# Ledger of designs, part 36: designed miniproteins, single chains, continued (2)

Each design is a single chain, and the fold is of that chain. pLDDT is the mean over its residues in the fold that is shown.

## One batch from the design tools (miniprotein)

Design m5235
Fold by ESMFold2-Fast:
Order: C-alpha cells, then structure tokens, then sequence
Structure m5235 (fold): chain A 93 residues (1-93)
C-alpha cells in the first residue's frame, strides 16, 4: 500500500474546510519561501530546494493548525506524510 496516499486521504477532509480566501492568504504568506526555492532549483541547488520545500510544508501545517483546520493528530499525520514523501523523492534520485 502507498503509505503517503493513505496519510493524505486522512488529511483531505481537514484541508477541504479551508476557504479560497484563506488559501490565497497562505499562498501570499509563503511567497518569500517560494521565491527562494525557485532560485535554488534554477541554480541546481536541489538539496537547498528540498530543505525550503520542507520549510514551506511545515509552515502550511502550522498555519492550518493555528486556524483550527488541523488538530494535533492531523499535524502529526501531515509531518509523517512529509517524511515519507521526502523518502520517496530521494529514492527516485
């Protein structure tokens, strides 16, 4: 079974509660990290890009928890999904 997909399916109901306006707010909040990640990818610094991607995902989880969309259990599921996604990504390299 795909452990990442199973964890994401558990998170999906929580994420569907977020409004379009709240997603836009989060998107703008993450702009500095997105620009740094883009620059790292363009420069071939893939380890830096992966670290920035991880930082962005943790910021997403923290923001969703702050807004009440993810409880503590869902934050742990999100963190575990990130660890597994990173392992899969590194396996493809």
Amino acid sequence: MKEVEELLEKLKPHLLKVSREEWQELYERLRPLRERMRAAIEAGRYEEALALWREMQLAVADWLHEKGYLDEEAVELFRRALELAEEEFLREL
Scores: mean pLDDT 73

Design m5236
Fold by ESMFold2-Fast:
Structure m5236 (fold): chain A 73 residues (1-73)
Amino acid sequence: SLFEEVEKTLFTMSSAIFKSAGDKETADLYEKLSKTKDPKEKAKIYKQISELYKKAGDNDLADSYLEQSKKIE
């Protein structure tokens, strides 16, 4: 669907941005998310991204990713 293509593009762009910034860990998670179709694995990756944002102090983004994880389980 168009929505899935837009979502994949956003994750790919996020991966490139974090890679350019030297954050390989976050970049790798976004790249994996862009390639993952399995809902259970997607949910797991969203939780990992949420944890990274929590550690960075961005509670709003962390909560957003955790919410997305719950919606696709």
Scores: mean pLDDT 81

Design m5237
Fold by ESMFold2-Fast:
Structure m5237 (fold): chain A 100 residues (1-100)
Amino acid sequence: TEADWRRLERILNTVVTEDSDVETVERLIDELIELLKSPDPRVRALAALLLGRIIATTLKKLSPEVIERGVKALEEALSDPDPRVREAARYALELIREAE
């Protein structure tokens, strides 16, 4: 939806670094997990990529529960009906693996 795209655009314009506030990062991760359920596969694909990037960037700061929640959401996205979403989820999981 257009509202999902606006949410995604705001998140995309947020600069996330390893020094970002953990509460802000955890909120963004939860918003991206919600966007993985969007009816628009383009939104789901971008949400998957951004979720992977944010987790990979902030991995050392995040609680194990938040990491597990994000990884689980990405693993579920590997079964998405749209191949773009599946490919995005695979790439996102690879980013997280490489950051470990």
Scores: mean pLDDT 84

Design m5238
Fold by ESMFold2-Fast:
Structure m5238 (fold): chain A 65 residues (1-65)
Amino acid sequence: SVEDYKKELESYVNSLISQTTDPELVSQLQTMQKIALSNPNLTRGSVEELKRSMDDLVQREKERK
């Protein structure tokens, strides 16, 4: 259900936030979550794509100097 997807995203974002010390990255992840939670028609595909985008963002920040 859409509510299950929202809960899944919330748990995922919290796990990523716990792995970073960058306040800008934390803010970006929280903004992405907020936008996703405003979508009344979340699909499995959209959740997986958002997770990949978040992973890419976290990975890029770890690689930045």
Scores: mean pLDDT 79

Design m5239
Fold by ESMFold2-Fast:
Structure m5239 (fold): chain A 114 residues (1-114)
Amino acid sequence: MENAKQAIKDIIEGFDVLIERLKSGTEEQKKFAEELEEAIKNGDLKKLIELIKEMEKKGYLPKELAERLILLIKLINGEASIAEVEEVLELKFTEEELKELHEFAKKLFEEKIK
């Protein structure tokens, strides 16, 4: 569980790293940075998933990182299955641990929006 919580923290911090990298890139990458910041500010989780998938298709984001970011958003929404979490994080979970991880991800994201 501690390893899973650390992974979630790393993924959330990964949004800031991604945004900084995009701001240093092309005009299109800078536009993605602005759209990501606005979606985070507004708590628009659906728009965040759409932006992540579009960036992955354009090669601005590696598939592995895109999958981790999408997992984080699903955890915040309470929509992530145990199978998805185990596959992406390469860790084993109980249903109780998955519930704790959903609550943890949601709390961290709410703190980031404020």
Scores: mean pLDDT 81

Design m5240
Fold by ESMFold2-Fast:
Structure m5240 (fold): chain A 66 residues (1-66)
Amino acid sequence: MEQTERLLEALRQSLTTLFKTAKVPNWEEKVEELVAQTEKRIKEGMPIEEAVREAVRQALLLVAES
């Protein structure tokens, strides 16, 4: 639980780097949306590894669509 905030910040930084490198339009908004969805899933009882995997899957789809 005390590690969740650090994990979400690490996820935000990783997604920011990925989206900026891939030149995804409106990347700032998309990063915050994915981080917020991941936090919500973890709070709703989803395993951390599954929530992060889903966020990465969504991020890769956004990169492919750009």
Scores: mean pLDDT 81

Design m5241
Fold by ESMFold2-Fast:
Structure m5241 (fold): chain A 98 residues (1-98)
Amino acid sequence: MEKKKKEFEEAYKKKKEELRAFYDAQLPAAEAELRRLLANGTDAAELLAALDRVEAHLEALREEAEKLFEKDPKKAGELYALREVMREVLARLRATLA
């Protein structure tokens, strides 16, 4: 069982680095677009509701990763990385709306 935990941790670390690099490059454009929508009269509550829907899907990713750990620890690690990075992205976008 030590092998499964190691495979999970290695996949998690690699995927987290890849996803952070990708979203760090995309975030400035996304934040600028969000600010543009607010300036043009888009309701902040509507934008927050959209972010809340995305956040609800992140809990499903956690459940999927937990179920997948015994079967495919590498994919479980990748799903955990995706959830963590997406939570960071959503926090940045929410801060733009505050």
Scores: mean pLDDT 82

Design m5242
Fold by ESMFold2-Fast:
Structure m5242 (fold): chain A 90 residues (1-90)
Amino acid sequence: MEAAKKEAEKKAEELARQMLVAPPEVLEELRKKGIEYLEKQGKPEKAEEFKKLFDQAMQALQDGDTDKAFELLKKAYFILYMTKAEEKEK
């Protein structure tokens, strides 16, 4: 469990950093895919949290607050990678 959590945190940070410079259409596509993935895994509560964090990150980017956007994107992607790790352990 600890190893999976550390891997999820690292992957979330790497992807969040890439997303800070991504064009809006790429961000929208990844948002849709993330929500769809979590819903397909039967975790609508995690899908809603992911959506909320991603929407807050997009707002922070529009406001020019890159540090806040990075933190929010890390949290959103951490939900995705932890869900993937949990499914592999079943």
Scores: mean pLDDT 79

Design m5243
Fold by ESMFold2-Fast:
Structure m5243 (fold): chain A 73 residues (1-73)
Amino acid sequence: MPLSTATATVRVPPERVAEVAEQARRLASEVPGVVTAGARGDPERGEVTVTVVSTLPEEEAREAARRAAEEAA
């Protein structure tokens, strides 16, 4: 089955970027069907981007990335 890749970005206060990135990565990695998860933070812009690679359908992969980013924020 082909792997799907999805990303979601959330805005957070700059001082929380590192915390939110780490938490979003953990939440995303806990989703069944997610093969790998990563998160990148930009503290100067107050942004965290979550990326998931999964065996899930593309729509479910996007939902997993979005949910992890929003729940971590």
Scores: mean pLDDT 82

Design m5244
Fold by ESMFold2-Fast:
Structure m5244 (fold): chain A 81 residues (1-81)
Amino acid sequence: AMEEDIAFIEKKLDEAGLPDDLKAAIIRTVRVALQKATPEERREIVETVLNDIDRIKKDLEAAKSDEQKKVLINAYLRSLR
């Protein structure tokens, strides 16, 4: 079910340690996508989102300063608006 997919993604976002604002923006975007998707498309969307979460986590871990992390977070937030 869509809510089960959302809950799973939310758990993965929490495990990745992403900021609350970024988690909220990702969940909002994913919820809209899943509402329009077929069951087969939902699987592809969930897999893509999990890959994106892993990439964002690695980008934040690779950041050398808190200032660099803030720049990355703001860039992701802008892309999700």
Scores: mean pLDDT 80

Design m5245
Fold by ESMFold2-Fast:
Structure m5245 (fold): chain A 80 residues (1-80)
Amino acid sequence: SMAEEIARLRARLAEIQAEIAALTDRANAGDEEAVERVVRLVVEGTRLQIELGRLEGRDDEAAAAEAKLPAILAELEAAR
């Protein structure tokens, strides 16, 4: 069901946010592996926000997140 899909997306987004929070100190200390992991999680979280926004009828929020994705993907390439 749509409600189950939304719940799954929200659960994954919460996991991503928790992992980013756990990695923040290492990333700020210049741990390149932690920086790359954070950027990868931000990309995944942004894609989930786009899908969740569209499923919940928040098309303006989904479009705003989609517009940010190219810059985030460029940041991922720079962190490699």
Scores: mean pLDDT 85

Design m5246
Fold by ESMFold2-Fast:
Structure m5246 (fold): chain A 71 residues (1-71)
Amino acid sequence: DPAKERAKQLLEENAELVAELSKDPRFRSMAREVAEASEEDLPRYVEILEDESQDPLTRLAAAYGLARWKG
């Protein structure tokens, strides 16, 4: 899955920041929302992942959730 591979790459490139942000309830809430999302909502989160104008918390939380999406 190209989206999951891109999400994983972004998380690995930002590992220290992800470790810090993962302690933030906002990050955890959004990551959980994305991981539990319906298949129809996934394109919206992929757009957030690819949007370099998004704040780092929002973008990395979307990446974290997408990397853990179960179907």
Scores: mean pLDDT 82

Design m5247
Fold by ESMFold2-Fast:
Structure m5247 (fold): chain A 88 residues (1-88)
Amino acid sequence: MEKAVEEIKKLLLEGIENDKVEEGVEKAAEIAKKEGIPAEKLGEVLYEASLYLIEKLLKEGKLKEKEAEELKKQLEETYKAGLEKLAA
């Protein structure tokens, strides 16, 4: 489980760095389904990992406060969609 969770976090980070957030989320969802990670646990882990990334970018001056707020909102909507895909 922990190794699969770390792989999911890595895919999210790579997706963000390469402007491929959708691709990263899709691959993370596929791994979670394949490894049998519960949707609730996946949602929690993805939310925490992505919030951590946004906070890190904000701290490094790569994001403005307003930009970070917008990304956090988008992240919440993305998790909702991701949970729906895992349930299907």
Scores: mean pLDDT 72

Design m5248
Fold by ESMFold2-Fast:
Structure m5248 (fold): chain A 115 residues (1-115)
Amino acid sequence: LEAYKKALEKAGLLDKVIERVSPETLLKILNGDLLERIVKAAGLTDFGPADLTNDGKVTAETLRIMKAVEEALGATVDGYFGRDTVIALQKKLNYPGPLDGVLNEEFLELLLSYK
């Protein structure tokens, strides 16, 4: 959790409404670990850890994964991690706070604890 908080604060994403985060920016957060957690939370089983480990490089595979997450969550399929994607994740994880698209510590704890 602490490593996530520091990485997201450095990226300017912690405790802020997520507007539109590129797949490149998302991959740089703990070397793709955040994207891996999002994939799991979206209920996707078609992507292995190897598909998410690319040293922060955006590839066609990374874009495919992001779009698959958006499709699974019923969010706008544009290849970006945006407010509608975060709200859809908050709903799927039964987040007890406001469904506002804010990436805060409580939401991160739910995301990281998802099986």
Scores: mean pLDDT 69

Design m5249
Fold by ESMFold2-Fast:
Structure m5249 (fold): chain A 112 residues (1-112)
Amino acid sequence: GSSLERAYELLERALRLLEEALRLLRENGAPADLLLEAEIELGMARISLGVSRVLGKPDRSLLELALRQLERARRYIRQALAQADVPDDVRQQVQALIDEADRLLAEAREAL
């Protein structure tokens, strides 16, 4: 596949991991304001990724926009985790999801 196809797949995987992290934090009473900000950024990233595929080959500008939106969502999720009083196992699960998303976002940036 092209570098843009790889970037799309990496960003789509990062989106799913961050959505799972958001779900775990919401279920464990993390700060609602930070979760709302993360949800907005994740929703915008999903739209950017969806629109990028309308003409088949992914659009670079929309993938770059999705990357920035996912990086902002990840920042809010990290802040929510830092302020949350969650069980250690949940903290470890959310941190692992963030760490894997960070790796995928870095690889996507290199592919763009």
Scores: mean pLDDT 91

Design m5250
Fold by ESMFold2-Fast:
Structure m5250 (fold): chain A 58 residues (1-58)
Amino acid sequence: SAEEVERELQEVREKLQQKYEQYLAENPDLSEAQKALMREVNDGILDIHEWVLKKSLS
């Protein structure tokens, strides 16, 4: 269902945000460009995850 997809995507968003914050804390020399790339990769992971979930529930 759409509700199940959104719940799982929210959990993935939270895990990705925690990982992002961990990398920032462990790597204080990260450039703004590198941080932007990490966010772009995380967005891509969410897009693929949503696509797979929707395909699996079809």
Scores: mean pLDDT 83

Design m5251
Fold by ESMFold2-Fast:
Structure m5251 (fold): chain A 64 residues (1-64)
Amino acid sequence: MPGAGVLANVSEEEAKKKADEVAKKNGLPGSEVVVADNGETAAEKALKAAKETGKAALGLVKPE
């Protein structure tokens, strides 16, 4: 779908800009989306991974 491709690209660009603005507002270092690995900055990805690991270790969720 050629038309849908253009709109999807614009949507991604806007999402990146909005995320960058919010990150700067929160004072996150290296929050600029210069090179998107997984649609997020390396700092955000690392922080999320660390949080998930910590949560699992703490057993805050059902330990199964």
Scores: mean pLDDT 53

Design m5252
Fold by ESMFold2-Fast:
Structure m5252 (fold): chain A 67 residues (1-67)
Amino acid sequence: MKIEPVKIKKEDVKKVILVEDPLEPGVPAARVILKDGSVVINPSTKEPAIPIYSAMESTGIAPEPAP
């Protein structure tokens, strides 16, 4: 599987939160929320959820659990 890395600037990121993968219930994924209020869309799935490793590599921010 060829997965293109999502390139996100750390300065544009408001927060990264843990969510459930919409294609795999029970699997954790990351939602990246930008400072303008938009959410990063995964180009492979077209869902607002990115693999945790991809979010961390692109933003340098560890996902926070939603309370």
Scores: mean pLDDT 71

Design m5253
Fold by ESMFold2-Fast:
Structure m5253 (fold): chain A 73 residues (1-73)
Amino acid sequence: DLAALEAALADAVALLRERNPDLENFRITVSRPIVDATVASREVLSPDTLRLTFEDGTEITLVGAPDLPLLTA
């Protein structure tokens, strides 16, 4: 479900921006194709890096990068 994925990404971006107000852009890395977009957990790896784990075991890593455009996998 694209809407569920977009909601999860927006929530993660908001959390990263709350910790780093100067972050304008993020790099998104997806470990494999998402089958179930239901978020199982969120893990803060560093102040500018957040990992989302989905119920199907897929992981998305968001890395703050103020000079890079938002990339989608």
Scores: mean pLDDT 64

Design m5254
Fold by ESMFold2-Fast:
Structure m5254 (fold): chain A 60 residues (1-60)
Amino acid sequence: SMAELEERRRRWLALVDQTVDDVVRIQASRGIEVSEEEREELRRRMHRQVDNLVARLAAE
């Protein structure tokens, strides 16, 4: 159902956001600064992968 797929999408997007935040935090703890542009690009790429997966599942 669309509602179940939307719930899965929200969970995957939350996991993506957590992963991006964790990467930035880990790099910062090592003295490596991740720019806002780099963080945004990583998030966009991961969001596109989630959207592609959702589109494929919706077509099934």
Scores: mean pLDDT 84

Design m5255
Fold by ESMFold2-Fast:
Structure m5255 (fold): chain A 78 residues (1-78)
Amino acid sequence: PIGAALRVIDALENGTVEQVREAAEFAKEEIKKHPETASRALANALQMKGYKEAAELARNPERFDEAIEVLVKAAEQK
């Protein structure tokens, strides 16, 4: 669902590294419940905001742990 994607984007733009990890872990739980819909929504939101590497990883629910680490690293670079 788009709500989890919006939380991740908000944390990346306005939050701390810890808030990015928390939002990404929440998105992981949503992806477990709705793999196709939730991963697609998150990947599209990340792509539109320019987080291209995280978006590519987020398209595959099985690789979402890798996406989390890329998101955390992106937050650290601010």
Scores: mean pLDDT 81

Design m5256
Fold by ESMFold2-Fast:
Structure m5256 (fold): chain A 72 residues (1-72)
Amino acid sequence: TEEAKKYIKEAGKLSGDEESSKKAIEALDKGDYDKALEYLNEISFPGDTPEEVKQQGFKKKQKAIDLIKKEK
């Protein structure tokens, strides 16, 4: 869904892992929900990321995961 793509983009920007977020979006566009979830799980936050940013990123990542699982 468009909402899931929005959360994926936001999580990718907060983590700095825009490549994994792009791959997750591409998988969603192809209807490959399992691949999209795999790429989402690859998005990680560097150890030097502020705690507030990590929390926001985890919330956005989880929201995207929940939306994708609902579409399966």
Scores: mean pLDDT 79

Design m5257
Fold by ESMFold2-Fast:
Structure m5257 (fold): chain A 82 residues (1-82)
Amino acid sequence: SIGEEIRALREAGGLSQREAAERAGLSQSTLSAIERGDEKAIDSLTADQVKALAEAYGVPVSKLVELLVDYGVEKLRRAILG
């Protein structure tokens, strides 16, 4: 899931959830919800928050954009195709 992949990127960067949230300008509770796959939390991510998470994790912004596009496509596929 997207939440698991975001968590994996954070762990690969050697960051605690608190440290990652602080660096990205998110609350720890919001990041926790995202990593659990909470659709409301994921859908609320702004472009600036996505950039901040990528910078905090030491990954290209394109990596998080690809994950979010894949998530959005899968969500749309479920809605249209059943």
Scores: mean pLDDT 84

Design m5258
Fold by ESMFold2-Fast:
Structure m5258 (fold): chain A 67 residues (1-67)
Amino acid sequence: SLAAEHRRLGEELMKLPKEVQTKAFNAISKLGLDADIAEIAKEAGVSQRTASLVRRYIRLSSAAIRS
């Protein structure tokens, strides 16, 4: 379910170093949510997996607000 996935992503995000979280959020803020994962990862200096995790968390948070 969306709720279970959002919770899981939130838990995984909280396990990341604060610096890594901040870099990923800043890259997404600069490039936008529709930017390619590879470009977000490059801008943030993080793995594509981390960039994908953070972007998906933001998208699911937005979906929850629309409920």
Scores: mean pLDDT 79

Design m5259
Fold by ESMFold2-Fast:
Structure m5259 (fold): chain A 81 residues (1-81)
Amino acid sequence: SLARRAYERAEELYRAGTHPVEALLALYRELGIELSEEQVKQIEKAIKENKISPELEEWLLRKVAELRGLPESAVQEALAR
């Protein structure tokens, strides 16, 4: 399925040393999740500055978990380096 491919791609990016927020943004794009232009800009700014707020990170994780029907623990594993 498209969702499974998107998850596998995000996991590959994470394992390759991609910043967790960049991996999550790639997953969102492949899943066809609509983010507002403002949300995309906030995420891109966080990536560029290598500064993500705990609130933004938690929000992104919860959205991925909700869309995949996954527990937060599965998504949190992707954040561990």
Scores: mean pLDDT 62

Design m5260
Fold by ESMFold2-Fast:
Structure m5260 (fold): chain A 65 residues (1-65)
Amino acid sequence: QRAALRARYQQVRAGDFSGFSDDTVRQIQDMIANGASDVDILRIIARHFGFNLSDGQIRAIAAEM
């Protein structure tokens, strides 16, 4: 799941929102425009796809970026 979350985050950073709902795309785009942290964006992606990851695991993924 960590590798899958990382891949989805890199997809979003490339401007590719394939597989996301319109509401989630808007939310992520607004967060990026407002300077949201990598951790905050990763949390939204994890929630959208139902990835069962702890806050500590999400922070570890952000630290790798």
Scores: mean pLDDT 80

Design m5261
Fold by ESMFold2-Fast:
Structure m5261 (fold): chain A 85 residues (1-85)
Amino acid sequence: SEAVRELLRALERLGITLYTPIDGVYDAETETALIKALQSNFGGEPDGVPDEAAIRAQRLLGATGAPLDGVLDEAARAEIIATAR
Protein backbone atom coordinates (compact mmCIF):
# COMPACT_ATOMS: atom_id res chain seq x y z
CA SER A 1 0.00 0.00 0.00
CA GLU A 2 1.01 3.65 -0.33
CA ALA A 3 1.10 4.00 3.47
CA VAL A 4 3.73 1.25 3.72
CA ARG A 5 5.84 2.97 1.05
CA GLU A 6 5.48 6.31 2.89
CA LEU A 7 6.63 4.60 6.10
CA LEU A 8 9.71 3.21 4.31
CA ARG A 9 10.54 6.60 2.79
CA ALA A 10 10.06 8.24 6.21
CA LEU A 11 12.45 5.78 7.88
CA GLU A 12 15.08 6.26 5.17
CA ARG A 13 14.78 10.07 5.46
CA LEU A 14 15.38 9.69 9.22
CA GLY A 15 18.54 7.65 8.52
CA ILE A 16 17.23 4.19 9.42
CA THR A 17 18.88 1.28 7.59
CA LEU A 18 16.29 -1.09 6.09
CA TYR A 19 16.96 -4.82 5.85
CA THR A 20 14.46 -5.76 3.15
CA PRO A 21 12.29 -4.15 0.44
CA ILE A 22 8.64 -3.83 1.44
CA ASP A 23 6.29 -4.43 -1.50
CA GLY A 24 3.32 -2.42 -0.17
CA VAL A 25 1.74 -5.08 2.06
CA TYR A 26 1.86 -4.53 5.83
CA ASP A 27 1.60 -7.94 7.52
CA ALA A 28 3.34 -9.74 10.39
CA GLU A 29 6.45 -10.41 8.30
CA THR A 30 6.69 -6.74 7.29
CA GLU A 31 6.29 -5.58 10.90
CA THR A 32 9.00 -8.04 12.02
CA ALA A 33 11.38 -6.73 9.33
CA LEU A 34 10.75 -3.11 10.37
CA ILE A 35 11.25 -3.92 14.06
CA LYS A 36 14.57 -5.60 13.15
CA ALA A 37 15.64 -2.45 11.26
CA LEU A 38 14.75 -0.22 14.23
CA GLN A 39 16.55 -2.55 16.67
CA SER A 40 19.68 -2.61 14.50
CA ASN A 41 19.78 1.20 14.23
CA PHE A 42 19.13 1.81 17.97
CA GLY A 43 21.56 -0.67 19.53
CA GLY A 44 19.35 -3.72 20.04
CA GLU A 45 19.54 -7.31 18.84
CA PRO A 46 17.64 -7.51 15.52
CA ASP A 47 15.36 -10.42 16.41
CA GLY A 48 12.07 -8.73 15.44
CA VAL A 49 10.64 -8.94 18.97
CA PRO A 50 9.70 -5.53 20.43
CA ASP A 51 12.22 -4.49 23.08
CA GLU A 52 13.85 -1.38 24.60
CA ALA A 53 15.67 -0.55 21.34
CA ALA A 54 12.38 -0.56 19.41
CA ILE A 55 10.78 1.63 22.10
CA ARG A 56 13.69 4.11 21.88
CA ALA A 57 13.23 4.17 18.10
CA GLN A 58 9.51 5.00 18.40
CA ARG A 59 10.29 7.83 20.83
CA LEU A 60 13.09 9.30 18.69
CA LEU A 61 11.04 9.04 15.47
CA GLY A 62 8.29 11.18 17.03
CA ALA A 63 5.65 8.57 17.89
CA THR A 64 5.05 10.27 21.24
CA GLY A 65 1.23 10.12 21.17
CA ALA A 66 1.14 6.35 20.56
CA PRO A 67 1.92 3.67 23.16
CA LEU A 68 5.70 3.24 23.46
CA ASP A 69 5.73 -0.57 23.43
CA GLY A 70 8.00 -1.23 20.44
CA VAL A 71 5.08 -2.33 18.24
CA LEU A 72 4.52 -0.44 14.99
CA ASP A 73 0.73 -0.28 15.12
CA GLU A 74 -1.31 1.98 12.81
CA ALA A 75 -1.05 5.01 15.13
CA ALA A 76 2.73 4.65 15.58
CA ARG A 77 3.26 4.27 11.82
CA ALA A 78 1.19 7.38 11.09
CA GLU A 79 3.16 9.43 13.64
CA ILE A 80 6.52 8.31 12.18
CA ILE A 81 5.35 9.29 8.68
CA ALA A 82 4.17 12.70 9.97
CA THR A 83 7.47 13.30 11.80
CA ALA A 84 9.49 12.65 8.61
CA ARG A 85 7.51 15.20 6.58
Scores: mean pLDDT 62

Design m5262
Fold by ESMFold2-Fast:
Formats: structure tokens, sequence, C-alpha cells
Structure m5262 (fold): chain A 61 residues (1-61)
């Protein structure tokens, strides 16, 4: 149903927000190397792409 599709999209978005929160917290702590920071940013980018792809696929159902 449309309502279930909207709920699934929201759940995936919550997961992404959790990753962003962890990255921001780590950056504020000042303990990450440039390589570690780049790796976490790449992970967040991958998650955003995956969520966007899933949202589009859910809409096609």
Amino acid sequence: SKEQKELLKKLFEIALNSEEFLLEKSLKNGTLTPEQEAKLQASIKQTKEQIEKLKKEIDKL
C-alpha cells in the first residue's frame, strides 16, 4: 500500500541520519585522520545512493 511504502522510505532515511550523526560526532571529537574521514564520507554517500535507489524501486511497486 502507499502508506507502507512511505513508512519504508522513512525507515531507510532514519538509518542514513544515524550514519550522518556518527560522522559529525567523530569529526567534533577531532580523532579521525583524513583517510578515516574520507572513508566515512564515502560510506555515507554509498548509503544515500542506495536509499535513493530503494525509494525509486518502492515507488515502482
Scores: mean pLDDT 76

Design m5263
Fold by ESMFold2-Fast:
Structure m5263 (fold): chain A 91 residues (1-91)
Amino acid sequence: MFREKAESMSVVEVVYEYLKLRYQVQFFKDSGAEPPEELLEALKVFGEVAAKKLQENAKDAQKALAEAGEKVGENLEKIEEEARELARKYG
């Protein structure tokens, strides 16, 4: 399920999702909470697909990483709120 979704995304979109998931996992750890298994599985799958797509788009890889990173920064409060919602559901 996660892999099919990740493979259907653009390089920027899948890198964004990977960076978002990494941030949310770190947010759990910084809060002293264990990340949910589903979150860790999603991080692994999106990470694998992101790496593959970045290799396939090597010429534009730096631009894609920069665009995805900027989008994470712009959506930081929303990403943190989603992490808090997950913590409430599993904590």
Scores: mean pLDDT 80

Design m5264
Fold by ESMFold2-Fast:
Structure m5264 (fold): chain A 117 residues (1-117)
Amino acid sequence: MIVLTQPSSASAKEGGTVTLTSSFSGDASTVSGVSWYIEKPGQPKQTIVFLTGTPEPLTPERFRGRVSVSLDRAAKTATLTITDLEVSDSATYYQALLDSETLEFHWGPGTQLTVEP
């Protein structure tokens, strides 16, 4: 079973950069993709990026050019980096890993990001 660990909170300044690093346990050989989601109060979860076996991540237009994602199966870590931070980026960020055997997503507990002006 894959278990994800995310930092509970992070903070950064507007115009700056933040890197959210998550770790996971269990068998990394079944991990076929990583995705990140943003959730704001009163809004549904929105996909920020989805990285699978394709060389380019799938990224919504509003985050295009501002986000990068990595998956290190050997280290059992995944990262989301957001540049040119906006105060409106303050939200809860969730990581999910795609298991190729079950075709299920394993969800992290979430990271509350605060972007200060």
Scores: mean pLDDT 75

Design m5265
Fold by ESMFold2-Fast:
Structure m5265 (fold): chain A 56 residues (1-56)
Amino acid sequence: ASRAAVTAMEAAGKPDLAERVRKAAEQGNSEEVLKLLQEVLPPETAQQIADIIAEK
């Protein structure tokens, strides 16, 4: 789940954001993951991706 989100961020040209999302997910900090995703994605899409990361 987190790998798919990181790959999507890298494809969007946001490798720094992808790295920060990965680290936050590894720490179990779902709020930080959601905040980082909201920087580049609509809130609904960011929430869906954050939920997928939290499931792993």
Scores: mean pLDDT 69

Design m5266
Fold by ESMFold2-Fast:
Structure m5266 (fold): chain A 56 residues (1-56)
Amino acid sequence: DKNKEAYELGKKIAKETNYDVIKGLEALDKATEGWSQEEKAAAMEGFFEAYDEALA
């Protein structure tokens, strides 16, 4: 399931960049370069959900 893998990648990148939005988004953009728009959206969703959970 590519969308699930993308979502989990987004969460992983958020954690690995210590929830730094700028660094995290740069890393996410590089890691998902060439992916489908749907996969990129799933990764972005995972990233922001992990960010929101950590800051809640």
Scores: mean pLDDT 82

Design m5267
Fold by ESMFold2-Fast:
Structure m5267 (fold): chain A 58 residues (1-58)
Amino acid sequence: MVELPEGWVVASEADVQGLTRTLRFLLLRNPATGEERTLVVDAETGEVVWESEVVPAR
């Protein structure tokens, strides 16, 4: 399981079967700031394979 930064919650998640492994796409949101970011993790190991920059509130 990935450790989330303090104050961040999982707003949405989706599993996508890749060529060699299943990837979990996590949309994270900070309710206090309205900021969002996306993490892509290995669904079995919880390894973070990619993360987006923080997107400011719209």
Scores: mean pLDDT 73

Design m5268
Fold by ESMFold2-Fast:
Structure m5268 (fold): chain A 80 residues (1-80)
Amino acid sequence: SNIDKILDELEKKYPELKDTIERLRQAVEEYRQARANGDKLAEARALFVINALLEEIRFKTGNTPEVEELIDKIIKELLS
């Protein structure tokens, strides 16, 4: 899970985001399960939650270039 490694890196740099990152990990897993099952409604719901959590991470970290790079990597891994 490349996403789990990216989330671990983010948590190490921003330990205050631990709860948000754990929720994001859960939402990513729900997204992947929904996608594998062809459940388009569940996929859309999980993606909505993922986007909300990524925006929360951006907001709480001050939208730094380092955080934007990690978020971009998460999105790329999620869509593959």
Scores: mean pLDDT 87

Design m5269
Fold by ESMFold2-Fast:
Structure m5269 (fold): chain A 96 residues (1-96)
Amino acid sequence: MNLEYAEFMGYYTAENILAMKDNLTQTDIFWTLYYKTRGMSAEQRNAFFTALAKRLGIPEETLNSCLALSDRKERFVCLAKAIAKTLGLPEESIII
């Protein structure tokens, strides 16, 4: 898998989130991000999230703050909450 594929998957995932936003929870977003990136290297994951953030309108500083977290679970929780906030979705406890 090249970086271009990871970027495409990030964009594609953002389009799917936008299409279903009225029916999505933070937990749904968490699992979507987790499974879509499960086999990715750090470089591929960065390309994925950069493309996704650009499409969804997430500030680069917010994205970088989440990606800087060392714990994988905390990183994905941070990203799911940032996406949900950007889309105006209600706050919830992410059940993992």
Scores: mean pLDDT 79

Design m5270
Fold by ESMFold2-Fast:
Structure m5270 (fold): chain A 81 residues (1-81)
Amino acid sequence: NLEKMKELIDELLEKKLAGELTDEEFLEIVRKISKLMKEMKFSDEVNLQIAWLLVQMKTGSDEEAKKAAEEAKKLLEEAYK
């Protein structure tokens, strides 16, 4: 469901900003989001854009991670209409 995906994005951001985000935790959250997106029938284009934004959240600066999280949530909201 949309709200659960947004919660998972927020969890990812919180772990990133706390310096607690491991590779295993990142992959687990990405897997959960990908499963929900597939079940909700999001397009391949949206799936790829979200995956890219999640990678930016992991690899970027704190400011880039915050921006990527907001862009990901906005994209999910717009694509779900």
Scores: mean pLDDT 85

